# Ledger of designs, part 22: designed miniproteins, single chains, continued (3)

Each design is a single chain, and the fold is of that chain. pLDDT is the mean over its residues in the fold that is shown.

## One batch from the design tools (miniprotein)

Design m8779
Fold by ESMFold2-Fast:
Structure m8779 (fold): chain A 74 residues (1-74)
Amino acid sequence: SHMEEAIKQEVIELLRKYKMPQSVIEAVENSRTTEEVKAILLQAYRDTKDAELQEKLVEIMLSLERKLRAARRG
């Protein structure tokens, strides 16, 4: 849907803003569903050993969940 595409682009912008690894950004760009985006972010969180990067990934994941809940309500 248009709303899922908009949310995906907002996630990509946050990943770029926080200077996340290019491999993570490209994986999200190539994803087709919000469920794939969630899986990519969770895997990136598990793979990293950098606590600051983990904190940024948690913030991005929480932002994604808030956007998805708002989309379902209107």
Scores: mean pLDDT 82

Design m8780
Fold by ESMFold2-Fast:
Structure m8780 (fold): chain A 117 residues (1-117)
Amino acid sequence: MPVLTESGGGTVKEGGSLTLTGKASGGPILAAAWIMEKPGGGARGVASISGSGTKTSYAPEVAGRYTISMDKAKSTVYLHMNNLKVEDTALYTHLATSGTQPPVLVAGEGTQVTVVK
């Protein structure tokens, strides 16, 4: 069964940068996304990438600040977060569609990002 391992969260000052890493086991990544879950708020997607690595999409509030990328050989997806704002504080969860038989949607356990003034 595919497993997602996440890393790279932490506490940073406003204007700082972090890179989140999501690694999948059990098959190739067909598609991946990062979602954010704020305390008391809903979950929403912030970035997505196709299994080819060539098509990306971003939420308007993070466009130009976040970059998603993939290392296909390592089945690893990265979220590079620049010029962080206090409102970016959230639990970030990696979602991936695995190329197992049958294909499955897998979620990581989440990585906390805290941005302070």
Scores: mean pLDDT 79

Design m8781
Fold by ESMFold2-Fast:
Structure m8781 (fold): chain A 68 residues (1-68)
Amino acid sequence: MEEIEKLLEELRASPHPLSRAAAHELEKITDPEEMIRAAENAARAAEKEGDPALAKLFRELARLVRKL
């Protein structure tokens, strides 16, 4: 849980608008399965917008949530 909160904070602190918006929405999700799906969707959006580094962070979030 702590690792997930830390990663969400990193995403929220990002200068990238997509990162901040996605982090805000993800923090509202309480269901792990829904959060994994949302994080994977955000990763795909980041890749399409030309930010593979941001996409990697969202995939890492999904991986951490799967460990809960």
Scores: mean pLDDT 75

Design m8782
Fold by ESMFold2-Fast:
Structure m8782 (fold): chain A 71 residues (1-71)
Amino acid sequence: SMDEILERIRRLTAKERYGVESDEEIEKFMQEEIERLKNLIAEYEKKAQTGDREALAKLVAARIELAFLES
């Protein structure tokens, strides 16, 4: 299923980026990353409203990354 493919990609990405192999450590890093992205999205939304093109680009990128982690 799509969810199984995405979970496998997340685990491989976490192993490559963080060098962790335990499910508990992977979940902890993913939850911390989700919280970080949600905070960044809120900040970039405020900046994008002022016409900051860089903030708009970062907002789009952060939303895509959050959608990937939460799907």
Scores: mean pLDDT 75

Design m8783
Fold by ESMFold2-Fast:
Structure m8783 (fold): chain A 103 residues (1-103)
Amino acid sequence: NAMEEAEKKAMENAIKQLKEDIASLRRRVDEVEQRYEELKKTNPEEAKKYIDEEARRIEFELDVLEAFATMLEYFYPEYKDQIESLRKEIEEIRARVEELRAK
């Protein structure tokens, strides 16, 4: 019926938005890593402060995306496989951010 089609489209749009937000965050991690590397050449103390601050901001954004994914999975369990794939991408970004902080 019309309601089921509207709900399906809304969910497809939500998954698309989540994918776009994850891709945007991945690009931001690339930019943060590049700036950290350049800063480290001239001011290691400033570089450490920069990466710690940016890592905290990125981790907060990852927590928001993870909460959104959890909400979507709870209300639309039929999309669980797609959401689990996106959660794995979130965890891969989180691991990369932790590795950058350890450098």
Scores: mean pLDDT 87

Design m8784
Fold by ESMFold2-Fast:
Structure m8784 (fold): chain A 85 residues (1-85)
Amino acid sequence: DMSSLIASLTDEQKEELKERVLRRLEKEFNLDPETREKVRELLDTIINTETGAEAGKKAVELGLSSELTYAIMIEFNAEVSELVK
């Protein structure tokens, strides 16, 4: 269960996870500073919420594209897998 897995991470691991995802996406999508902050806010919501509905609502409120939102989820899952050895 991905939610339980994320909940098991330390605060330090959660911050490392967010920074790794942000660095990867910034390189791939050439994010401007405003979009970069929106991605950070969505990552914080994903990490701190128990439901995908809250994360989805946040993505819509931030005006993120479906393509970028999908990329965020793919990269987030990949980085979580790297932290759980």
Scores: mean pLDDT 77

Design m8785
Fold by ESMFold2-Fast:
Parts: structure tokens; sequence; C-alpha cells
Structure m8785 (fold): chain A 69 residues (1-69)
């Protein structure tokens, strides 16, 4: 893994943790935003498993927002 990919992985983890924080707080719009950012950085890092997990959590956040209407 390159130094650039390591930095992307660190950013992905930071945004993933923020996504989880807002998800646990019931702030699903913010959770979705941060999970989408996490997925982007995980993809740039080549971490496809964590990118997919972040995309799934972003999608679940959207479903919850739609159901709450």
Amino acid sequence: MTEEQKKYLEKGKEYYELGLKYYKAGEYEKAREYFEKAAEYFEKAGDLKNALEAEILAGLSLIILAVEK
C-alpha cells in the first residue's frame, strides 16, 4: 500500500467513525453524508470491503429517513 493509499484509509476510518456516531444518535442525514465520504476514501485506498460496508450503512440511513416520513 502506498503512503497516499494509507492516508485515504485513515480518512475513510475517520468518516466511518463520524457516520457511526451520527447513526447511533439518530441523525441519519448526517450519518449518510459521512458514510458516503467514508466509502469514497475506502475506494481510493483500495479497501473494497470497508467501502461496501460504508455504502450499505449510507443506504440504510436513507431507508430510515424515507420510513420516518
Scores: mean pLDDT 83

Design m8786
Fold by ESMFold2-Fast:
Order: structure tokens, then sequence, then C-alpha cells
Structure m8786 (fold): chain A 78 residues (1-78)
């Protein structure tokens, strides 16, 4: 959760305080856990997704593809 909060605060420093970023990270993790992901899997997925949002060009496409692949693999195990 800490890394997700750090990425959110870095991505939206004017929109989110550190406290708001931490709360948003916790809510996102809880939503994914409600879909059947573990906390570790939810954090990894969000790290990839936020990394993609901060990246550009080929790196953005690569990180977005990794996030989608991870989500598909997790859904296949359910």
Amino acid sequence: VERVAELLAATFPEELSPEEALEAARRAVEVLKAQGLSEEEAVRYLELLLGAAAASGEEKERLEAEAKKLLAELQAKL
C-alpha cells in the first residue's frame, strides 16, 4: 500500500496530500481484494498501472500490457 500511495502522491502532488494518497491507495486495494485479489496482487497491479500513467511512449504501453496480463492471470485462477 505504501508504494501505491507514494506513486499516487508523485503523480498528483497538487491534487492529493500524502494522507489523501494513502486513503486512495487503501480504497483501490480494497476494491481489488473484493474482486478476489490478494493484497500483494492488488498492490502489484496498481504499481504497474500507476507506473504506466507516469510513463510515456513504449514504456507506457509495456507497463499497461503487463498490468492487463497480470489481471487476466489472476482472474483465470478464480
Scores: mean pLDDT 72

Design m8787
Fold by ESMFold2-Fast:
Structure m8787 (fold): chain A 108 residues (1-108)
Amino acid sequence: SAEEELRRAETLLQKAKEGLDAIDNGDFEKAKEITGADSLEEAYRKIFELAAEAVNEAHRAIALSDRGEGTPEQRARAQRLADEAVQLMEKAASRLKTPVEVELDTPL
């Protein structure tokens, strides 16, 4: 359902945000716990991947709404989540020395 996809998007985005905040605060042990990463570069890559997955789940909620399986309010919430997740992807990518490639269900 649109609500299930929205909950998944919110959970993934929150995890990505907490991971990035942990790194920004110098708490790599917390970042490692959140991401499962063993290095700083891997942690940024996993944060990028979590945010990209949040974009995909939000886009699924939009698609469900567009075919009558969600409300306009759910669609608006999904769009806001996708926008925030894209911003987080950009922040994580800016801290990587090597560009990341991600397969998304829709173009950014």
Scores: mean pLDDT 83

Design m8789
Fold by ESMFold2-Fast:
Structure m8789 (fold): chain A 59 residues (1-59)
Amino acid sequence: SSITAEEAKERLKKAGLTQRDLAEMAGVSVGSVSKFLNGNVGDISLETRKKIIEAIKKL
């Protein structure tokens, strides 16, 4: 993937957005965003991971 958890955290920080804001933008649960940002990507579906990555790219 072109977007890492580290890059995602940095983009959220620069945008002044919360994990809840990212979850709303991606159409996923806050728990799924938390798992992604903590590097637990294997604990979420490929579809959920793709939605999170697409939302981050819009930041």
Scores: mean pLDDT 82

Design m8790
Fold by ESMFold2-Fast:
Structure m8790 (fold): chain A 80 residues (1-80)
Amino acid sequence: GDEELVELARRLLEEARRIYAQAKKNPSQELLLELEIIEGMARIILGVAKIVGASKETIEELEKIIEEIQELVRETKKLL
């Protein structure tokens, strides 16, 4: 249900953090592209959650996860 959507988004955030750690050591356009793809996937999860009528708490948690991924994208762009 809703809990599985949050779990998927959390896994995307963990992967984004790993990619960002690599980008800090050796930035590349390829790593930025990977982060932007992860951001897009997280946005799709939020869209699905809204369509299926997920709880307010679930929506807020997904939005927070997306904001954290977006920050990693912004920070990676500054490294290029």
Scores: mean pLDDT 90

Design m8791
Fold by ESMFold2-Fast:
Structure m8791 (fold): chain A 57 residues (1-57)
Amino acid sequence: DDEKQKRQNALAKAISMLLEGKSEEEVIEELMKKYGLSREEAEKIVREAQAIIDASQ
């Protein structure tokens, strides 16, 4: 539900930002601020986003 939607939106945002050339640290900070995620959850989402990007190349 709401938490799952937030995670999916955060993942899509992380993928977009990484493809724009933003650093992992900038993405982590944005996810924490915009979606209210802990740094640990933001790091997990960034790792997931990176894995998706790597699998797509």
Scores: mean pLDDT 83

Design m8792
Fold by ESMFold2-Fast:
Structure m8792 (fold): chain A 61 residues (1-61)
Amino acid sequence: MTEADVNALLDKALAEGRLSPEEAERLRGLPTPEALGELFEITGVPDSVIREWYRRAVAAR
């Protein structure tokens, strides 16, 4: 997973109202694996849902 993929997931979580703009900005400053771990903990969504968000975010580009 690339940094761009993580940014797409963060943008999707922000759009879904699961993440504040401040939280999204904080996570963008973290290394990819750390940002993903924090995102999973904050949103509490299943991995399958996160993978669907990722697929939709990438397809929207």
Scores: mean pLDDT 69

Design m8793
Fold by ESMFold2-Fast:
Structure m8793 (fold): chain A 69 residues (1-69)
Amino acid sequence: SSILTLQRGLNALGVTELPVDGVLDEATREKLLALARELGLPERYFDVDNLDDDVLKAFVHAVLEARAA
């Protein structure tokens, strides 16, 4: 599941503590939106409800690259 991959990725980065349940709840969405805004990521990441698996994986990759810079 893309959502499980995202939850595990964010937890591994230490940016937040998310339940690894594969559910994109309101708290998870708020944390993703806050992180995307903090990193200056494209506005498409603010509409997480409409993201496909590839975009969610790209989001995790972008966060990792931004944190490494």
Scores: mean pLDDT 66

Design m8794
Fold by ESMFold2-Fast:
Structure m8794 (fold): chain A 68 residues (1-68)
Amino acid sequence: GAAEDLKKLKEELNKDPRIKARLEGDDTLIIETTLSVEELTGLALRIIGDYPNFEVSVEGNRIIVRAK
């Protein structure tokens, strides 16, 4: 389900020391990074491609992933 997919995504992303991903409730993943704008944009596009049923937003140095 969506909560399980978000948990797996969180665990994979947290392997990069430049990324701090955390769950808020069962439907939202907050991804805080020290990535460049180019790397952050690339990551957001990858998540959009891998999880087409999720809403992905970029806010400054953060990516917010929400179950639709």
Scores: mean pLDDT 84

Design m8795
Fold by ESMFold2-Fast:
Structure m8795 (fold): chain A 68 residues (1-68)
Amino acid sequence: GAIEKLKQILSEMKSDPDYEASLIGDDTLIITSKGSVEKQIALVLQLMGEYPDLDVSLSGDSITVTAK
């Protein structure tokens, strides 16, 4: 389900020191990136491609992934 996908993304982000991620409530994941806007956009596009059933958006320096 969507929650399992969010937990998988959280685990992957936890393994990369360039990213910090936190799960808020049961259905929202917030990822903050260290570095350029281009790096953030690349991650957003990757997540959209891998998880089309999840809503992925970029707001400022944070990427928000929510269950749909």
Scores: mean pLDDT 78

Design m8797
Fold by ESMFold2-Fast:
Structure m8797 (fold): chain A 89 residues (1-89)
Amino acid sequence: MTLVDKAREAEKQGKLEEAKKLLAEGRIEEIEKALKSLDALMPQMNPEQQELAEKIKELMEKYKEAIKNEDWEEAEKLKEEIEKLSQQL
């Protein structure tokens, strides 16, 4: 059972605050997995893709920090920027 699965169960039980906390923890775990995957792929990338990947990594680390600090406005902004740049890979 993942943190996201636990969050869904909490939401079904009406435990919205617990669900929100578990979703935040699940998002951080997903970001860490994405960072590891990106690190593994970078040696196979050309220089332009590597530069783009480095920018995405920086934004993902900031996104993780924003989630930890409950800065939801900054987190949303960073998520949108990551999605836009990821489409260019």
Scores: mean pLDDT 76

Design m8798
Fold by ESMFold2-Fast:
Structure m8798 (fold): chain A 70 residues (1-70)
Amino acid sequence: EEEILANVEKALKDIIERVKAGDDPEFAKRTVRVIERAALAKVTDPEAQARIRELSEQALKEIDKIAEEK
């Protein structure tokens, strides 16, 4: 479960860095949602589910902020 959370954090950070480098923000946001759904399907602990949702929402907000700056 901790491994799933760590993998989600790494994947989301990678997506954010790619958006900063010029990737499409809308595609990046879709990818965040795919990662969120896949992780939630593997996790049953409510606290871990809440953390996955929190990380995903934080990533989406950061992507929106980067997109608005362009």
Scores: mean pLDDT 80

Design m8799
Fold by ESMFold2-Fast:
Structure m8799 (fold): chain A 96 residues (1-96)
Amino acid sequence: AALSVEAQAALNRLVRAALAGDLEAATEAALELLRHASPERAVEAAANVAAGLRARGDDEAADVLVEATERALREAGHEEAADALPAAVEAALAAL
């Protein structure tokens, strides 16, 4: 599933912030992603990226990305999507 250019740019910023260990910048980028993608698409995209990070040994970056995305989802009022995120990450990792 293709994200819009704006959603992909926000996701790329989220990944860069997570790799830097910057939870606040990652949360800002995740909130921007939610302005351009549905909560379900944001969860899918974040879960796929987090699984990829974990698969290559970037566990700390994956943890920051997941925490930032969950925080952004809850701040935006998407509690069910936030609750689904950990299971989505595990499912994405199992599919690799």
Scores: mean pLDDT 89

Design m8800
Fold by ESMFold2-Fast:
Structure m8800 (fold): chain A 57 residues (1-57)
Amino acid sequence: MEIEELARKGGEAYRAGDYRTAAELYERAAQLAEQAGMPSTAAVFRAEAERARKLAE
């Protein structure tokens, strides 16, 4: 599933220290999850994106 693939790549970017890319991938996964009617899943991905964004600063 595209959402799972984006989340997987986001996690890989996060572990590699590429926090900007991780934030972008998690945000994209959150948007797709929300559009798919998965608000709890979208909230988790948004939280991960926000964490990554703070580390990228």
Scores: mean pLDDT 83

Design m8801
Fold by ESMFold2-Fast:
Structure m8801 (fold): chain A 81 residues (1-81)
Amino acid sequence: MVEELVEEAKKLAEEALKTYLEGLKEGKKEEGEEKAKELEEKVFELAEEAYKLGGEEALRRVMEAVAEVAEKYKKELEEAE
């Protein structure tokens, strides 16, 4: 179901952001960025799968969920810079 893809994309997006932040805190920014990129690629795969199942509306739901997670972590990312 599209709802399951949305939930999974949220979890992966959150994991990617946490991985990136942990890398910044430990002084391993490059390593954190590489690991986060792999998780982001999985999020895009889920977005593509949602598009195939429910078209633009399903894709939009996945992308909005990912954007919501990014907004939640935006201030923490700004403080880590």
Scores: mean pLDDT 79

Design m8802
Fold by ESMFold2-Fast:
Formats: C-alpha cells, structure tokens, sequence
Structure m8802 (fold): chain A 90 residues (1-90)
C-alpha cells in the first residue's frame, strides 16, 4: 500500500465510522501528517502508522515499525531479517 492510498482509506474510514464531514476528515489527516513530519518519521514509518489505524495489513505495519526501531538502535541483523519478511509479504 502506498502512503497516499493509506491516507485516502483513513479519510473514508473517518467519514464512515466516526461520521466526520469530508472537510473535518481532511483536517484530521493533515494534523496527523504534520505531527508525523514534526516527529521526523520517514515515508515508510508514516505509512505504518496509517496502516495500523486502518487495521489493514497489521502484520506488515508491525514489521515496518520494528524495522524503524532496529535501524534506530543499529541492530543490523534484526534489520536484515525484517527486510526479508517485508519482501515476503509484498
């Protein structure tokens, strides 16, 4: 799933499940996006956050988050294993 796809799916979920207006759903996505940008998350990490909120491919979303943690901690062995698992799920 691409980042823009995940953002669009979340917008529709907010409109359908929480009954947000189209405008308010757009604002909520913009607020999330700004917060994730401020936190310094890369595109893959941002995608993982949106996927977790959607409940779509939670296993893939977990792997992307774990990859980010392994990279931050400098755990090269774990990073390699996670990259292999992500490729297997694509």
Amino acid sequence: MELEEAKNKLKEKLKTELKYSDEFADQMIAVRDKALDFAGLNEDQRLAVYMLELGEDPELADLVMRRSAAKTLGNEEELKKIDEEIEKLK
Scores: mean pLDDT 72

Design m8803
Fold by ESMFold2-Fast:
Structure m8803 (fold): chain A 45 residues (1-45)
Amino acid sequence: DIEKIRQEILKEREKERKLNPDKPFPNIGVFTQKYKELLEELKKK
């Protein structure tokens, strides 16, 4: 489910922001790429 993946991305983004608060996601492109990778990981499981 795409919504479930989106929620997982938000959690990771928040964690990454703690390490890199000066560089948040500026555009959807980066967001889409990250969620695509998460979808691929789900397939492995």
Scores: mean pLDDT 64

Design m8804
Fold by ESMFold2-Fast:
Structure m8804 (fold): chain A 71 residues (1-71)
Amino acid sequence: LEEDLLSVEEARALGEELAKDENPVRQIMGLGILAAASTPEAARALLRTVLEHSKDPEVREIAERMLKELE
């Protein structure tokens, strides 16, 4: 069967944890993991959380761009 080094559930949990971190670099890493491991609806919700939590303009720009792609 399909075997992955990191399950979708584990990747999503890690991405959610990183996306909620106050460190902008960790937030960007979290967004990448979440985009790869989430449905569009879940990714959109997580990107919204990043936009509400992050004050870093670079992180906000990336999250906003990803949200636009999901629309």
Scores: mean pLDDT 68

Design m8805
Fold by ESMFold2-Fast:
Structure m8805 (fold): chain A 67 residues (1-67)
Amino acid sequence: MLEEDEKALSPERVKAFLEEAISRVTDPEDRERLRKWLEEADKMDLFERYAAVIEAATILAIERQKA
């Protein structure tokens, strides 16, 4: 489980997901929040990377409801 999580939540994959999320989100506050996660991605532990992905996914879900 942990090994699979590390592969799924590598810094490279988290950065790619955050960059895609930023490109799709129009709210300036949400974009700034995602940008801060992106800047810290290389310094994040596994839990922090998981939290960043969940946060980005939540922001994207809310953005889709606004459309």
Scores: mean pLDDT 75

Design m8806
Fold by ESMFold2-Fast:
Structure m8806 (fold): chain A 74 residues (1-74)
Amino acid sequence: MLEEEIEELEARAKELLDKGRKAGNQEAVEYAEKALRYAKTARLALEQGDNELAREYLEKAREYLEKAEALLEA
């Protein structure tokens, strides 16, 4: 379900945000913050019944999450 995917992405973004801060990787922190922001916006869109907009924001969140992960795994 979209709600479960959003919750999972929020949790992962928060984890990467913590890891980025501990590593002192500001670029990874910025990408993780963007991922978290888009995931939260996707949740709000879903609550408003806009499943298409929720999916669009979830995809953006996923893109930024992947960028943050790549920087922390380098």
Scores: mean pLDDT 84

Design m8807
Fold by ESMFold2-Fast:
Structure m8807 (fold): chain A 67 residues (1-67)
Amino acid sequence: DPVRVKILNYLLENPDKAFTVDELAEKLGVSREEVEAAVQRLIDQGYIEEVAPGKYRLSDVLKEAIK
């Protein structure tokens, strides 16, 4: 899924920053609905986490793996 790959790569470049669905949609040039679906799947996979209401960041598990 190109949208999931784009989100994951963007968060890997910004591992300590949290982003909203709208911020990711604007940055990646994709629809809000596509970002919402991709974000939910990345959370289910443990790759990202919600660190504040509606804000998503690279998971601690992946942050540890790239150290």
Scores: mean pLDDT 82

Design m8808
Fold by ESMFold2-Fast:
Structure m8808 (fold): chain A 65 residues (1-65)
Amino acid sequence: TTVPSAVARKDYTAKTPDELTLKKGERVAVLENVDENHVLAQSLETGKIGIVPKEVLGDPGSVVV
């Protein structure tokens, strides 16, 4: 039932249309690991889905703050 989620640790501006723009403190649902450095996530504020660097979210294996 619970999807892994994370909080943006810093502001991030999408560099491509496939990436997600996030503000520091914005909550996201982590949908899938794309690679070791990127995840597919959905913003819980905007509902938009896109690719986010794991560095922006911290470790996605960690629990939501």
Scores: mean pLDDT 73

Design m8809
Fold by ESMFold2-Fast:
Structure m8809 (fold): chain A 57 residues (1-57)
Amino acid sequence: GAAARAAAYAAAGDGRKAEEYALQALSSNEVSDEAGARAARYASLGDGEKAAAYAAA
């Protein structure tokens, strides 16, 4: 799903795509609002490692 895609892009260092997919995961209810919002936030800041961790939670 979108959450897994967000985690993959974040791990690859593509924070922009990680953020896009994390937001899609939030809208499709694949992740909790808290975890998905944190993932998108870290991805936009360029912290792909933390973005991946929160997207996968």
Scores: mean pLDDT 69

Design m8810
Fold by ESMFold2-Fast:
Structure m8810 (fold): chain A 63 residues (1-63)
Amino acid sequence: SAAYAAAAGAAARAGDVEALERAIVRSTSVHGPEGGRAAALAGLREAGSEEARQAADNAIKSL
């Protein structure tokens, strides 16, 4: 949802891979794979580091 997507984007922009992964997992548990994908896409768009970009991309591929 919008809240988890915003959290994932903020974490990715900061380069906080752990917070990004946590936001994706929470979105997936609440909204299913579509929610996880939305959060991962937000992380990919906002990624401030290569590690954050890779984490978001890997999450999209696993959903």
Scores: mean pLDDT 83

Design m8811
Fold by ESMFold2-Fast:
Structure m8811 (fold): chain A 62 residues (1-62)
Amino acid sequence: MHMEEERKKNLEYTEELLERLLREGRISPEAADQILQTARDLGMSQETIDSMVARIRAVAER
């Protein structure tokens, strides 16, 4: 279970990092792409990824 726990921590960290950047209203396209790619690599559901994309897009609109 240690490997599964590490993956869960990485998923949680990735979501928290995105949430922080969105709250600041500061997210570069490069950072957004990196976060999304990490989420995909970690096996996040498509629904979660789509939600992240929608949130990034809403903040990135100026």
Scores: mean pLDDT 73

Design m8812
Fold by ESMFold2-Fast:
Structure m8812 (fold): chain A 75 residues (1-75)
Amino acid sequence: KKKEEAELLFKLAEVYEEDGDLISAYYYKGQAYLLLGDYEKAVEYYEKAAKLAEEKGDFELAKKYREEAEKVKKM
């Protein structure tokens, strides 16, 4: 069920946030909001994850997350 899957993704994001991995935390929050149909928040969190990845020099990961945000914007 999408709501149960979203809850698990929020719990996973919380674990990554506590571990200091904000990039993964923001990414999984984006996926959770996407499953809930909150496209605006999904885009927001994917863009936050991409920005942090770029700041850390991971341009491939940043590109991947920006592409996911663009896909959601077209929904």
Scores: mean pLDDT 86

Design m8813
Fold by ESMFold2-Fast:
Structure m8813 (fold): chain A 92 residues (1-92)
Amino acid sequence: MEELRERAEELEEEAKEAIKEGKVEEAIEILREMIELAEEALRRGDLELAREIAERAKELGMEVLKIAPKEQILEVIGLILRAIGLAIETEI
């Protein structure tokens, strides 16, 4: 669990740097990895950690959406929706 939290924090910082530098494709890949970490936390039964990571991925996805070129917009929206879905699953 601590390992997943530390990796999520590392990915969040990497995503923020990629967004700041306009590296949209890199930011998208980092968002995918964060969502996969949230899914792993959910599989392990850590609902709080899964929700925390999913919420951070959603916020970062919204920032990526602001800089995404037209051809990447739907992909970013898909990742945001996936993160929202994971957060909802942790509240059942």
Scores: mean pLDDT 83

Design m8814
Fold by ESMFold2-Fast:
Structure m8814 (fold): chain A 120 residues (1-120)
Amino acid sequence: FSEVEKLIELGRQYLYNKDYDKAIEYYEKALALDPNNAQAWNNLGNAYLKQKDYEKAIEYYEKALALDPNNAQAYNNLGNAYLKQKDYEKAIEAYEKALALDPGNLEAEKNLKEAKAKLA
């Protein structure tokens, strides 16, 4: 593992233990070494999503997707952040993109149906 990969793994461990501030700290350290690491941007978005900072979560998922536009997981996560903000139109768009990239994503399919029901 590179130093960047080790920092991302430490961030994931803190995220799992619900220490979101420490998770953010380690993902930011990883990004200071490698600002083009799409995984670290996506994981930073996840940490902010867990803190209910949906605006920052969206910003960081969009950075991850700018670097890796075929990341189905990042689109599903972006949809989740929009769903929490009650931006159902943007949530639907993100989930549809996630499902176009990964048709077997049952969570994205379920969340898409929920978002569509809220908009109706």
Scores: mean pLDDT 90

